# Designs tried in a protein design run: designed miniproteins, single chains, continued (3). Part 98

Each design is a single chain, and the fold is of that chain. pLDDT is the mean over its residues in the fold that is shown.

## One batch from the design tools (miniprotein)

Design m11403
Fold by ESMFold2-Fast:
Structure m11403 (fold): chain A 79 residues (1-79)
Amino acid sequence: SMDEIMAKFLQQVDAIVQQLREGKISLDEAQAKIKQLIKDTEAQLKAAGVPESDIGLAVTKLAMYALGELTDARLELER
């Protein structure tokens, strides 16, 4: 379902951001992984038969979440 796809995206973003916070990956690597994850998630939503308008809104929401998490991690790393 759309909700399960979105929930998996949030879990995967959290895992990537955790690796960044632990110093296991660079910020550039985290950004690249998240950009790929957004593309993969959009493809999964299309494959699941989600309407195009709903995909656009969902992808925007997911991208905003990922940007917020990366921003928070970046600010902590600058301290």
Scores: mean pLDDT 86

Design m11404
Fold by ESMFold2-Fast:
Structure m11404 (fold): chain A 81 residues (1-81)
Amino acid sequence: SPAVEEVERLLLQSFLLASDQKDYAAAKALADQAMALARERGVPAEELIRLLESVAKAAEKEGLTELAAYLRGLADEVRAA
């Protein structure tokens, strides 16, 4: 799905801003944009949660603890909806 590919691209760009530029504010803003796009385009909750958890795990492995926690928080919001 083009919507899923764009959501994944935004989440990966979020990861890169945190890892390469140490810009957690911009990284979180891109994650929020990915969430808004996913909701607008009707991305299935299960697939969105899988993408968020995948990127959070990558962030955790790179020591990007603040981003990993934020992405997991977004996944929990999707589960609660």
Scores: mean pLDDT 89

Design m11405
Fold by ESMFold2-Fast:
Structure m11405 (fold): chain A 103 residues (1-103)
Amino acid sequence: SELAHQGLKLASEGKYDEAAKLFEEAAKQGNAGAQVLLGRVYRKQGKYDKAIEYYEEAMKQNPLLTPAALYEMSLAYKDQGKYEEAEELFKKAKELDPSNPLL
């Protein structure tokens, strides 16, 4: 998605509110992957509950995103100091997609 690509560029520049708007629009157009990216933006802003909600929505809309969403959720739990929960989510993500370069 062009919107998701532009959102990633804005996020890399620290423009999280602008990135979130583009990811929200991409998600409304059926890009379930943009919901994972929305979660990532909210995680970087310290809005962990909101981030987790978007990761869960991504998995519901497209089960193929489950490894990526679980990995991103593990980072949200780690950022909160919840290391045991983070490790369990990371292991599940790795088991579902052992070839994923992010894992």
Scores: mean pLDDT 85

Design m11406
Fold by ESMFold2-Fast:
Structure m11406 (fold): chain A 80 residues (1-80)
Amino acid sequence: MYEFELTLLESGIKIKVTLSENGEVVDSEQLSDKVLSENERLALLEAVNYIQEKIKNKEEIPEKEVRTYNGLKVEIVKLK
């Protein structure tokens, strides 16, 4: 299984996502008490989709990167 921490850099909202070896989401946990906006929810969904496609295609995922989705910067950290 893979574990990732996703952070919306502007708001500081964090989500931990656990994925199977096949790229299926097994668990997701919001690590902050803040309510997600619709745009923030969509940005995180796109970041998760990016991770899922990388796993399904057996492509290397960097330990840390920042990507922009819907104008929002999302930091993606692969947990060890």
Scores: mean pLDDT 84

Design m11407
Fold by ESMFold2-Fast:
Structure m11407 (fold): chain A 74 residues (1-74)
Amino acid sequence: SEIENALQKIENAQTELEKAEAYEQLGLAYEAEGNYFEAADAYEEASKVKGLPLDKKIDYGVKAGLLRIKAVLQ
């Protein structure tokens, strides 16, 4: 599954950037399944990765916030 693949990529990430990309893939996989709260959590983890460019950090944070709202309102 895409969720399982993303989780393996998080475990195998060699750099902080690869870790952020793996969390983004996890967020996308949860979002595709309608699991918006889990998707938001994954994007939030991506935004917390050290050394991430500010624009990516903001993009992930905004995505997480919007998905949390969607999860509550559904």
Scores: mean pLDDT 86

Design m11408
Fold by ESMFold2-Fast:
Structure m11408 (fold): chain A 92 residues (1-92)
Amino acid sequence: MEDLEKLDKAAEYEKQGKYFEAGRIYDEMGLLPFAIVAYKKALEKGDPEAARRLAEIYESLAERHDSLGNTKNAELFRKEAEEYRKKAEELE
């Protein structure tokens, strides 16, 4: 599940300001909270790919919450996904 060498590499990317690369490592490891934080930092630096990936993550979270009956949380996550899709288009 966790690979310490990958986590070290992600931390190194963050120190270099390569937040999208760091986010991708966390994302591939299933560490969504860390991936979201890294992608948000990449988006702050103007990366439209980070915005697109955030939209995909929040859409996936919405579907998961809907399947669990958490409709209110699902609606909030879908709204976040739409916002990130819009930001991706603005930065493209």
Scores: mean pLDDT 84

Design m11409
Fold by ESMFold2-Fast:
Structure m11409 (fold): chain A 96 residues (1-96)
Amino acid sequence: MDELIARARAGDREALRELIEAVKQDPSLTDLGVEALQAAVDMGDPELVYEAAKVLAQHPDASKAVAGILLAVGRALERGDQELLDAINKGLSEAK
């Protein structure tokens, strides 16, 4: 898992997809969901941002999820990237 996180942070999209799928299956991995969302924003990939935000929004630790989402929104705003902001909002809105 640590290697997968390191690869995702380094810009490996396949590693990030694997990390998102792992978080999807295990609610205890909320912290990894936060890392996945941040990595997706840093990559500037709206599709991965959407998937990470959607998965994170479905997890029960609301306080950790909210803090991670706010940090990701802040980073997207710093980048001036409206597509990343739209991807976060879409992911959160489509979570069930």
Scores: mean pLDDT 76

Design m11410
Fold by ESMFold2-Fast:
Structure m11410 (fold): chain A 74 residues (1-74)
Amino acid sequence: KVMELVEEQRKLAEAMGGSVEVLSVEKLGPNTIKVVVRVTAPVETENPGVVTVTLELTFREVDGELVLESLKRL
């Protein structure tokens, strides 16, 4: 499950020309996992740059699948 999240994030970053770094993974309960990721993406602006955003993702396990419960920008 943790490896599945990392794999999905890698594919998404690769498809969008950005990068995703998993900063932490924490089990909050029997069916709840919190993942903190740092996402780096190019900004389409007259001043070329890169935006780095830290996101806190909370997943709940439902029927063997991880379902996103909440997303919070740190």
Scores: mean pLDDT 70

Design m11411
Fold by ESMFold2-Fast:
Structure m11411 (fold): chain A 99 residues (1-99)
Amino acid sequence: MPSPEQLEADIVRALALIGIYLGEKANDYDNAIKWLERGLAQLPEGSPEHAELLAELAIVYAKKGDVEKARFYAEQARSVLPDHPLVEEALKLAEEKEK
């Protein structure tokens, strides 16, 4: 769908995913969070794509040790995509980091 808004959303999603990769390799989760938040701002709330980025954001917060935010965003994603692998991974990581 070649609208300017859709193209911007697709670019920001790609940047968010690169941010996750860099965050995992460099332990720089703050940059990953910033790119994910920018991606979320470009996507319609309640869309599957928005929910997938919420699950990715939850995974980053869990890895950063913010279990409360990880659970919050994972549950938001689960409300849209209850059986998605990213949501399952986010909830699992939040549970593992609670200790």
Scores: mean pLDDT 75

Design m11412
Fold by ESMFold2-Fast:
Structure m11412 (fold): chain A 111 residues (1-111)
Amino acid sequence: MIELLEEIRKILRDLVEKMRTLSPEEAVAAGREALARIDELLQKLFAEHPDDPGVLELRQAYARLRDALSELERAVKEGSPDVETAKRRFIEAAEELIKKVDELIERLKSQ
């Protein structure tokens, strides 16, 4: 479990760092690639640890991140004036998922 969580954390941290300098269109492409990798790791985690409450919290945080990416994609496609707000919300959702991953890692290390 911890190794999968550390890999997810690394992908998310790299994504957040890149998002600060990427255009909204590049941010969508980077977000799609990162979320595809995270989805594979999370599906494995959910299959191996279905009854872990921390894993359920990760599932919920990931759903919010996926929704935020969809809103960013829509804003970019439509040329919305709110695209910077959508990008910010995506970064905030990624940071929240990092926080939940860190909390679960610390819980597992304390046991």
Scores: mean pLDDT 84

Design m11413
Fold by ESMFold2-Fast:
Structure m11413 (fold): chain A 97 residues (1-97)
Amino acid sequence: MSSLEIEPRPVTPEAEELRERAVEAARAGDALAALEHLLEAARERGNDVSVLAAAVALVLLKKGADPVEQLRFVARAARNAGDEALARAAEEAARAL
């Protein structure tokens, strides 16, 4: 089936690739990049609850909140919203820090 895109443009990573990037950023000790990738994955998935949770976690992290607690918060919110893949990625990122 044809894409609705008419002209070539930079390809946005799919949600799975963004979740993998989040875990890799966490393994490198970069909680900010991990949460940014989780927010992009939530937007790609189109789950508003997960998007809001990741956005709130990013704001709190930038204000000096505990990065592990912010990742666990995103995981709980994603699970409650039915986004098990995002929840698992956020939990793995929290363990990797």
Scores: mean pLDDT 79

Design m11414
Fold by ESMFold2-Fast:
Structure m11414 (fold): chain A 65 residues (1-65)
Amino acid sequence: SFDEEVVEALKRMAESVASMEEDPQASAELARLLVQMIDARAAGNKKEAEELLKQAREIDEQVKK
């Protein structure tokens, strides 16, 4: 479900932020997207949350390469 996908993504992003001590800019950008996605979800803006989730996943994938 969307809620389960968002919760899983939030956990993964929190782990990514914690592991990015050597890249403060990437860590800050992920943290920003994380906060915006939480806000969008809380506001019931599912489409905005989905778009922010895609952006966060792209950054996470780039870092894990």
Scores: mean pLDDT 70

Design m11415
Fold by ESMFold2-Fast:
Structure m11415 (fold): chain A 84 residues (1-84)
Amino acid sequence: CALADSYLAAGNLLLSLGNYASAAANFSKALALAPSHPAAADAYANLGVCYLQLGNAANAKTAFQKALALDPANAVAKANLAAL
């Protein structure tokens, strides 16, 4: 879905700019539209990073666990869960 791809692109851009709240909102919208998207594991991992930067460790942990459920080899999710 082009709309889900647009939300993923916006989320990645906002994350790179340090706008974690807006990035999290865009990743959440993308995942709601396309939960089986090829980039879903990376989107959950990036959503977890956003939640960590916002101080929400509980939501971050859940997001990283979902990333690993989709891709057990996801490096971002593995590293961040090990640090929590």
Scores: mean pLDDT 86

Design m11416
Fold by ESMFold2-Fast:
Structure m11416 (fold): chain A 66 residues (1-66)
Amino acid sequence: MTKEELLEQAEALEKGAEDTRKQGQQAVAYYASDPQVAQQIEQQTKALVQGLEDAAKALKKKAEEL
């Protein structure tokens, strides 16, 4: 993989994290009448966003080491 390819993948993951956060926010609002479901969606969204952000950070670090 080239440095540019790694940075491009990191950017795609960052955009994925942003989209996931927005979708989770909409889903939580939709299920506001069911607190248990809303809380579960919020927790899952937070975990997914964190994973994507961590992966993007790792790729950026790898790109800088090349």
Scores: mean pLDDT 83

Design m11417
Fold by ESMFold2-Fast:
Structure m11417 (fold): chain A 70 residues (1-70)
Amino acid sequence: SPLEQAEQLLREGVARIREQQPQTVDELVRMLRELLDRVLSVVSPDQEKHALDLLSLAAQELADWFQARQ
């Protein structure tokens, strides 16, 4: 389903961002924006709220991870 695809893209995207080890907030935001665009491209309008909730959780996970590296 599109939601399962979105969840998979988020898991893989988070892992890739961690591997790339962004050094600045600007790099992290750029990578998150690219991930947002990919996830939103695979969901239908009626699934957008759920996809945004998943993205919010992934963004929080990455923000916590990034802050811990400071």
Scores: mean pLDDT 80

Design m11418
Fold by ESMFold2-Fast:
Structure m11418 (fold): chain A 69 residues (1-69)
Amino acid sequence: VSLTEEKLEEFAKNYTPTEEEAKEALRRIEELRKRALEAGRPLDEEEKEELLENLLKVAVYLLQQLKKK
């Protein structure tokens, strides 16, 4: 399995993000995307780590919403 899947599983086991936290995570992802595009450069290691963390929050939240159905 991918690094993302393993990390997502561990994160979901220990943390349940709220809708507000998921929205903030999406906002952070968009800010990082805009910053990279406007700068015309790839994301730094620190920015990549922040992106991954926020992607995990959104993914966990969406999976929980799917279980609700």
Scores: mean pLDDT 71

Design m11419
Fold by ESMFold2-Fast:
Structure m11419 (fold): chain A 57 residues (1-57)
Amino acid sequence: METTIGELMVTAGLAPRPATLGEYYDAGLLSAAGVAELQTTYGIAADDPFPAVTSTV
């Protein structure tokens, strides 16, 4: 897939960064189990920005 214009804008700093998993948890939008699942599935820390879906081959 192609990288979208939205993904390029975030990468270039022209759009707001995605929120971190910790910020979603603090806002009550994710459960602790949901945070843990996303951390293990995508290999990201709770304090790191939740990545946009990356294009595959």
Scores: mean pLDDT 55

Design m11420
Fold by ESMFold2-Fast:
Structure m11420 (fold): chain A 104 residues (1-104)
Amino acid sequence: KAVPGLVIGLYDTNPEVRAAAVEALGAIAAVGGEETVQILLPGLIALLEDENPLVRKAAVNALGKIAAAHPELLSQVVPALVKALEDEDESVREAAVEALSKIA
């Protein structure tokens, strides 16, 4: 399981590496069991506040995939995606609309 290496990637100085790590962890969480999702979900939600819009957009996409795969988590994910609709970056807001339209 690549999870430890991907978690290290979340702390990389390059925002493209952090975004790729978020996307990979989101994909793993979407196909993983409930326990895996519960461990990764708080960290993915926290990345919605990353300094770089590319990383925040990746977090929105990851949360959307997780919510689509795990409808029981909608109450935890939807508030975070709604907050992303007010993001300063247009690409992040666009990703939030797309994610919400797929799970609403």
Scores: mean pLDDT 80

Design m11421
Fold by ESMFold2-Fast:
Parts: structure tokens; sequence; C-alpha cells
Structure m11421 (fold): chain A 100 residues (1-100)
């Protein structure tokens, strides 16, 4: 299973994404545990890797779309999920230039 091997190699990135998810969620009044944030981050990367070509063709920001979808599946209201996903992806892209 090539996807599971890729997820293992991406463990540091998954942990970074999970931290950003938890922080952005808290700023929007949503409490997500560290364990839930890690599960969400892994699911986001799994879906992205499985559908990379289609997602990159269809969406300008595929990670934002996938993250908002997964957050909604975890019970976050659509409006908050979209705002959280936007904040996370923005910070994720700016990580080399910011203390996020």
Amino acid sequence: EEIEELLRLLEPEIRRLARLIKEAAAEHGVEISEEEALEIAREVYRRYLENREELNKKYKDPLKVVLAEVLQEYGVPEEKAEKIAEAVVRRYKETPLSEV
C-alpha cells in the first residue's frame, strides 16, 4: 500500500498540520483534541494523495477543500470548517517565513 508508506514519510508534516488544525479550531471556538487533530491531518493527506491529480485539476487550493470536508465529518459546522481550513492552509504555506 503505497499511500500508507507515503503517510509514514509525511509523519512530520502530518504533525505540523495537526498542530495548526488544533490552533485554528480553538481560535474559531471549536475544541479539537491532539488525537483528533492527528486523525484529521492523516485523513486530509490520505484523501489528497489518493486523489491528487483530480483535486489539483479541480481546485485552486485542494488541501483547503479536503480539510473543510474532513472537519465537517468530525461535526464542525460548514461555516466554521471553511474558516478553519482557510486559516490552517494559509499558515501551513507560510510556515518557513512565520513562527506558526
Scores: mean pLDDT 79

Design m11422
Fold by ESMFold2-Fast:
Structure m11422 (fold): chain A 65 residues (1-65)
Amino acid sequence: SANAEAAGAAAGALAGADAASGRKAGQFMVTSSEKKGNKEEGEKAAREAGADERAARMAGHLSDV
């Protein structure tokens, strides 16, 4: 699944660059929404956000929000 890693990394980089360049409202809204913030989701999000590169690659491939 090395191909998925490369694709995920590229997609993540492009999304990040685009957001940084224009500071998408969506990025700001994510902070403002606050959602439910339950422990289970919080822990999962933290692990994915702070997880190793492999997890980030896979998340990038699936993620598109």
Scores: mean pLDDT 49

Design m11423
Fold by ESMFold2-Fast:
Structure m11423 (fold): chain A 85 residues (1-85)
Amino acid sequence: SAELEALIQELLAEAARSSDPAIAEQLRFVADLLAAFQAGRITPDQLVDALVARWLEHNPDASDAEIAEMRKRTRALLEEALAAL
């Protein structure tokens, strides 16, 4: 959709302007995942799984309960975002 394409471009623009390389990398990672989703290369579940896996790389001591809650919240946010697009 045009709205999803605009969001991807905004994330890439924010990444290019960020003075923090960790934030810039995270914004590009999300933009790349959204582009793959828009192209039909990944499912909504694969998008959620990739986002949770990236979060876990930065939170290696997370418990199984915390991982499950993050996955649930990420799915809910994605469903809300897709309903708005």
Scores: mean pLDDT 81

Design m11424
Fold by ESMFold2-Fast:
Structure m11424 (fold): chain A 82 residues (1-82)
Amino acid sequence: LEKEAKELAEKALEAIRAGNIDEAKKLGSQAAYLLGILNDSESFTELLRQMARELKEQGRTDEILEMSTAMSEGYLKGIKEK
């Protein structure tokens, strides 16, 4: 679970850098879901910060709120399902 969450997080950041924002939302939400199962709020908040930073660097600040919402929903679902 920890390894899978990390791999999904890395792929999500790579997707933002490639301009694949919809894929980044999907991967980021999946990573957040696994972090929710793990109850790892520190890694979740750090991933949110990194995703927001990458979106800002790509000129996609318009996507930050939607990305944050999708990831938060994934994280909460993970908490509920553990």
Scores: mean pLDDT 85

Design m11425
Fold by ESMFold2-Fast:
Structure m11425 (fold): chain A 89 residues (1-89)
Amino acid sequence: SAAEMRARLPALLAQTRSPDPETARRAAEELVRMAEEVPELAPEIYDHLTRLTSSPDPRLRAIAIEALNEMAAAGQLREEAIATINKLL
């Protein structure tokens, strides 16, 4: 349900900052799916992933960029946000 997804959001956001790249990637993939299922969460997820593209960890930056690209491809982002992400890729 949407309520269960919203309840999981804080933990998933935290997991995207994990030093374990697999944990971070799985969390980012789950956030992309969550944005598809609950479009109202897409802005918060987008903001978090955009901040993560500035991480000192190059693996976390790559994971965030991949997730943002998936959100853009799925039509979950405003046109201006898509243009910004395309410049980062």
Scores: mean pLDDT 80

Design m11426
Fold by ESMFold2-Fast:
Structure m11426 (fold): chain A 75 residues (1-75)
Amino acid sequence: MERGLRAVAATARALKEAGASDEQVQKFAIDVARGLLESPLSPERLVELTREAARKYGFSDEAIQRAVEAARAAF
């Protein structure tokens, strides 16, 4: 649980550093929280949720890449 929360926080930070708005990061966090109600958090699941949120909320390709790398590295 603690490792998963750190991974989500690291992914959100990477999105902000790549230029995502506070609104985009908040929407991402809500989508991840909803996804966790359906399945336990794994590195693969967090990457999948990150890519889906990025596609929905219009993150740049650079922001998507940085967020996916952060999600993988945080486990």
Scores: mean pLDDT 75

Design m11427
Fold by ESMFold2-Fast:
Structure m11427 (fold): chain A 90 residues (1-90)
Amino acid sequence: SAMEERIEELAAEARKALEAGDADKALELVGRLIDLAEEAKRRGDDETAIRGAELAVELALEIMKKFPEKVLEAIGLLLRAIGIQVEIEL
């Protein structure tokens, strides 16, 4: 779907921001990825929502490892992404 394609695009852009050392851009893009996953969940597109949440968890953990100064912001994103998975899988 177009939403699934956008999720993959945002994840790829976040990965490039991480590689470039741009922590703020990586956080912004992961936040947008989570917003889109939450929208997919609201529409009942659980498969797309889970995919987006899984990518957001992976990227948030990488931000924490690469940018210790952004740990608090990255933890906030991680908790939001886990929340999407828990609400769908429970």
Scores: mean pLDDT 88

Design m11428
Fold by ESMFold2-Fast:
Structure m11428 (fold): chain A 95 residues (1-95)
Amino acid sequence: SREEQLLALASEMLDAVKKYHPNNYGGIGNMSGLLLGLKTSIDLGDLDLARMAAAELLYRTARYLKDKPELVQQFIDRFAEVDPDVTREVLDLLR
C-alpha cells in the first residue's frame, strides 16, 4: 500500500540520520517514536494520522540532513512519487 511505502521510506530516512549524525540522540529518538506512531496508525487504519507522522518524518529528515542536500532531494522525490500531498505540505514548512 501507499502507507507501507511511506513506512519503508521513513525507515530509510531514520537510517540515513543514524549514519550521518549518529550523535543526534534527540533527533534519532524523536524519529524512532514517529516511526512507531506511523506504523501504529497504519495498523489501526488511521490514514490521516499516518500521513501526519510521515510528513513530520520527512520534515525532520530535511532538517537533520541539511548538510546532505542531494540525499534530502532524493528522499523528497521518492516521497512525492508515493504521496505528493504530504510532500507538498513538508516543502511549504521548509520555506
Scores: mean pLDDT 88

Design m11429
Fold by ESMFold2-Fast:
Structure m11429 (fold): chain A 91 residues (1-91)
Amino acid sequence: SLKELIRRLAEKLGVTLSDEQIEELANEIEKAYKAGKPLQEFYDFLFGKLNFNPTLGLPALKVILSYLVVEAKRQGISLEEVLERFLAGEF
């Protein structure tokens, strides 16, 4: 499931999230995917309002997820497929 893949990515990045935070994040990225645009954190990163730093936790995870949303839409694949490929090191 998408929520399980997000949890695995968060764990790989050392980010501790509650079940409620995972569900909220899954809903947020599904909405972004349907809209064909990244999350606000990706724009903040691009415009220098947020510097990528692995120690930032959730903001860093949201930047990575935003990139994966854009890649999934560009390739015409599902969010679950792009996350599975990313976790397998196929990116």
Scores: mean pLDDT 77

Design m11430
Fold by ESMFold2-Fast:
Structure m11430 (fold): chain A 71 residues (1-71)
Amino acid sequence: GKLKELEEEIIKLMMEHAGLSKEEARKLIDSIKSYEDAERLSVRLHIEKGVPVEVAQRLNELLIEYIDLKK
């Protein structure tokens, strides 16, 4: 389903660009409950993990879509 496809895309980007494991990426996704959480995580990944700004922006967009579909 669309939720699973979004989770898989988010996990893939986090693994590829932030050096996170699948389990670490899933834990971070599970911690996101609001648009503010999504933005803060995306900024943190950019600053702390060196994720390119364009990828961090894409992650923010995908996390927001994930939140909206999970409601």
Scores: mean pLDDT 87

Design m11431
Fold by ESMFold2-Fast:
Structure m11431 (fold): chain A 69 residues (1-69)
Amino acid sequence: MQEEIDRDILVALGEMYLAIAKLAAERGEPVEVVRETFDKAVELYRQAGDEETAKRIEEEGDKLVEKLK
Protein backbone atom coordinates (compact mmCIF):
# COMPACT_ATOMS: atom_id res chain seq x y z
CA MET A 1 0.00 0.00 0.00
CA GLN A 2 1.14 3.56 -0.68
CA GLU A 3 1.23 4.56 3.00
CA GLU A 4 3.50 1.59 3.82
CA ILE A 5 5.80 2.42 0.88
CA ASP A 6 5.95 6.09 2.00
CA ARG A 7 7.03 5.00 5.51
CA ASP A 8 9.95 2.98 4.09
CA ILE A 9 10.94 5.94 1.91
CA LEU A 10 10.81 8.28 4.94
CA VAL A 11 13.15 5.97 6.88
CA ALA A 12 15.56 5.79 3.92
CA LEU A 13 15.55 9.59 3.59
CA GLY A 14 16.08 9.92 7.35
CA GLU A 15 19.12 7.65 7.11
CA MET A 16 20.48 9.74 4.23
CA TYR A 17 20.02 13.03 6.09
CA LEU A 18 21.62 11.55 9.23
CA ALA A 19 24.65 10.45 7.17
CA ILE A 20 24.86 13.91 5.53
CA ALA A 21 24.64 15.63 8.94
CA LYS A 22 27.48 13.51 10.37
CA LEU A 23 29.61 14.12 7.27
CA ALA A 24 28.94 17.88 7.43
CA ALA A 25 30.02 17.91 11.10
CA GLU A 26 33.22 15.97 10.27
CA ARG A 27 34.00 18.47 7.49
CA GLY A 28 33.53 21.43 9.83
CA GLU A 29 30.46 22.85 8.11
CA PRO A 30 28.61 25.67 9.95
CA VAL A 31 26.80 24.59 13.14
CA GLU A 32 23.50 25.84 11.66
CA VAL A 33 23.84 23.52 8.63
CA VAL A 34 24.64 20.51 10.84
CA ARG A 35 21.71 21.23 13.21
CA GLU A 36 19.21 21.79 10.38
CA THR A 37 20.28 18.54 8.69
CA PHE A 38 19.87 16.57 11.95
CA ASP A 39 16.46 18.23 12.42
CA LYS A 40 15.39 17.00 8.96
CA ALA A 41 16.46 13.44 9.83
CA VAL A 42 14.52 13.65 13.13
CA GLU A 43 11.39 14.92 11.33
CA LEU A 44 11.56 12.13 8.73
CA TYR A 45 11.84 9.40 11.39
CA ARG A 46 8.93 10.94 13.33
CA GLN A 47 6.81 11.00 10.15
CA ALA A 48 7.72 7.31 9.68
CA GLY A 49 6.44 6.61 13.23
CA ASP A 50 9.90 5.78 14.63
CA GLU A 51 9.85 8.14 17.63
CA GLU A 52 12.60 6.25 19.51
CA THR A 53 15.10 6.60 16.66
CA ALA A 54 14.04 10.24 16.19
CA LYS A 55 14.82 10.96 19.88
CA ARG A 56 18.24 9.27 19.59
CA ILE A 57 19.14 11.29 16.49
CA GLU A 58 18.00 14.51 18.22
CA GLU A 59 20.23 13.78 21.24
CA GLU A 60 23.17 12.79 19.01
CA GLY A 61 22.77 15.99 16.98
CA ASP A 62 22.66 18.17 20.11
CA LYS A 63 25.87 16.57 21.47
CA LEU A 64 27.68 16.88 18.13
CA VAL A 65 26.62 20.51 17.66
CA GLU A 66 27.89 21.38 21.17
CA LYS A 67 31.23 19.73 20.34
CA LEU A 68 31.54 21.94 17.21
CA LYS A 69 31.27 25.15 19.27
Scores: mean pLDDT 79

Design m11432
Fold by ESMFold2-Fast:
Structure m11432 (fold): chain A 59 residues (1-59)
Amino acid sequence: SAVREAFIKYLRENNEPYNLLLAEALEKDERDSSEILKRLAEAKYKVEKDEKYKEIAEL
C-alpha cells in the first residue's frame, strides 16, 4: 500500500535505531493493514511532532 511504502521509506531515512527496527517489522508484515499503519503514523506524529508522519497518515 502507498501508506506502507511511504512509512517504511521515511523511517529508514531517519536512521534512528527504533525507527530502523520498526521499518524492518513493517517490511515483514505482508498484510494490507493500511488502517493500522495510518493509526501508527498518526500516533508517531502526535508524539514526535514530525509533520511527515501526518502526511503518511493522510494518504
Scores: mean pLDDT 77

Design m11433
Fold by ESMFold2-Fast:
Structure m11433 (fold): chain A 84 residues (1-84)
Amino acid sequence: ARAELEAMLRAREEAERRLRELAVRTGGSAEAVDGVLTWMRDTMLGIDSGVLVPVTEEQKQLAAQLRAEGERYRALLAEIAATL
């Protein structure tokens, strides 16, 4: 579980960096990308805090959401790469 969360956090950081680099190269809005990434970062940190002290069904559900967000980042990167 912990190793999986660390892997997801690393994947998120890599995806975040690549999205920013891609936005700069295409002349897009780096500011808009930063806004979305900041919101997701804050959300993931909140969920991670709940997962690290899991006691309830709610906390297990939040852990599943964290995984889903990681998958969404991968899908977003693939979509952007396919359109460029």
Scores: mean pLDDT 58

Design m11434
Fold by ESMFold2-Fast:
Structure m11434 (fold): chain A 82 residues (1-82)
Amino acid sequence: LTPDQEAEMLVALARMLNWLAKEYLKSEDEEELKEGIKLAEKAIELAEEAIRLAKDPATIEEAKEVLKEAEELKKEGKEKLE
């Protein structure tokens, strides 16, 4: 895989983790909310790695969008835990 192809795969994985995190964050259960936060944290890590690897501006922009979504989900989860 080229670095850009690897970055595209990391973006796709981070999007899947964001979707799963969002599903867990719909819960009223504290343990499920904590799991949602963990998934969002992993998505942040993958999106940051994608930004580091990517050379294509379009891929960098997609990775930044996914990173922003993951950061927002982490914040939302923490707010729900109070």
Scores: mean pLDDT 88

Design m11435
Fold by ESMFold2-Fast:
Structure m11435 (fold): chain A 65 residues (1-65)
Amino acid sequence: SLRVTATKQPFIDTTTGRIYEPGESIVLSGDIEVSVTSDGMLVVQDRTTGRQLLGGADGVELKAV
């Protein structure tokens, strides 16, 4: 599983519309794909559920749990 934590800036769950403010986190337990775009956007996708998180790569912590 992967814990995604907002540390310096918020991230958004595009599936639910929820914004995760600094200090908030979510744990994803499916088949997790992580990518970073050339402009520094972090994309975290749960391929099992189709859930997608978008944020800045410098403001979000990823931790295996």
Scores: mean pLDDT 85

Design m11436
Fold by ESMFold2-Fast:
Structure m11436 (fold): chain A 98 residues (1-98)
Amino acid sequence: MEIDLEKLKKEPLTPEQKELAEKLYELAKKHKVSKDQLVDAWIYVIRKKLAGEEVTSEELIETFNIPKPLASLLVELSKTYSIEDQLKILYYVLKLLK
């Protein structure tokens, strides 16, 4: 799959995607999840989707120490959104995290 990351960074989020990104940001801040920890967990979810494999929230909790509400939301998001849309949402969340 060829993904133009620079083009995706310039495309605006839909209102629904923006609300989801803000919810992810709030959960990450509340539970003190780092940028690196969030990226590692979310890229793992994307890789599993590319391989046609299922990801569980329990797997994310055990592997990346992601809190259950955030892990569950990442799994649900991966079922709902394309890889390209997931990368756009991730980029937006990373801009909010400092």
Scores: mean pLDDT 80

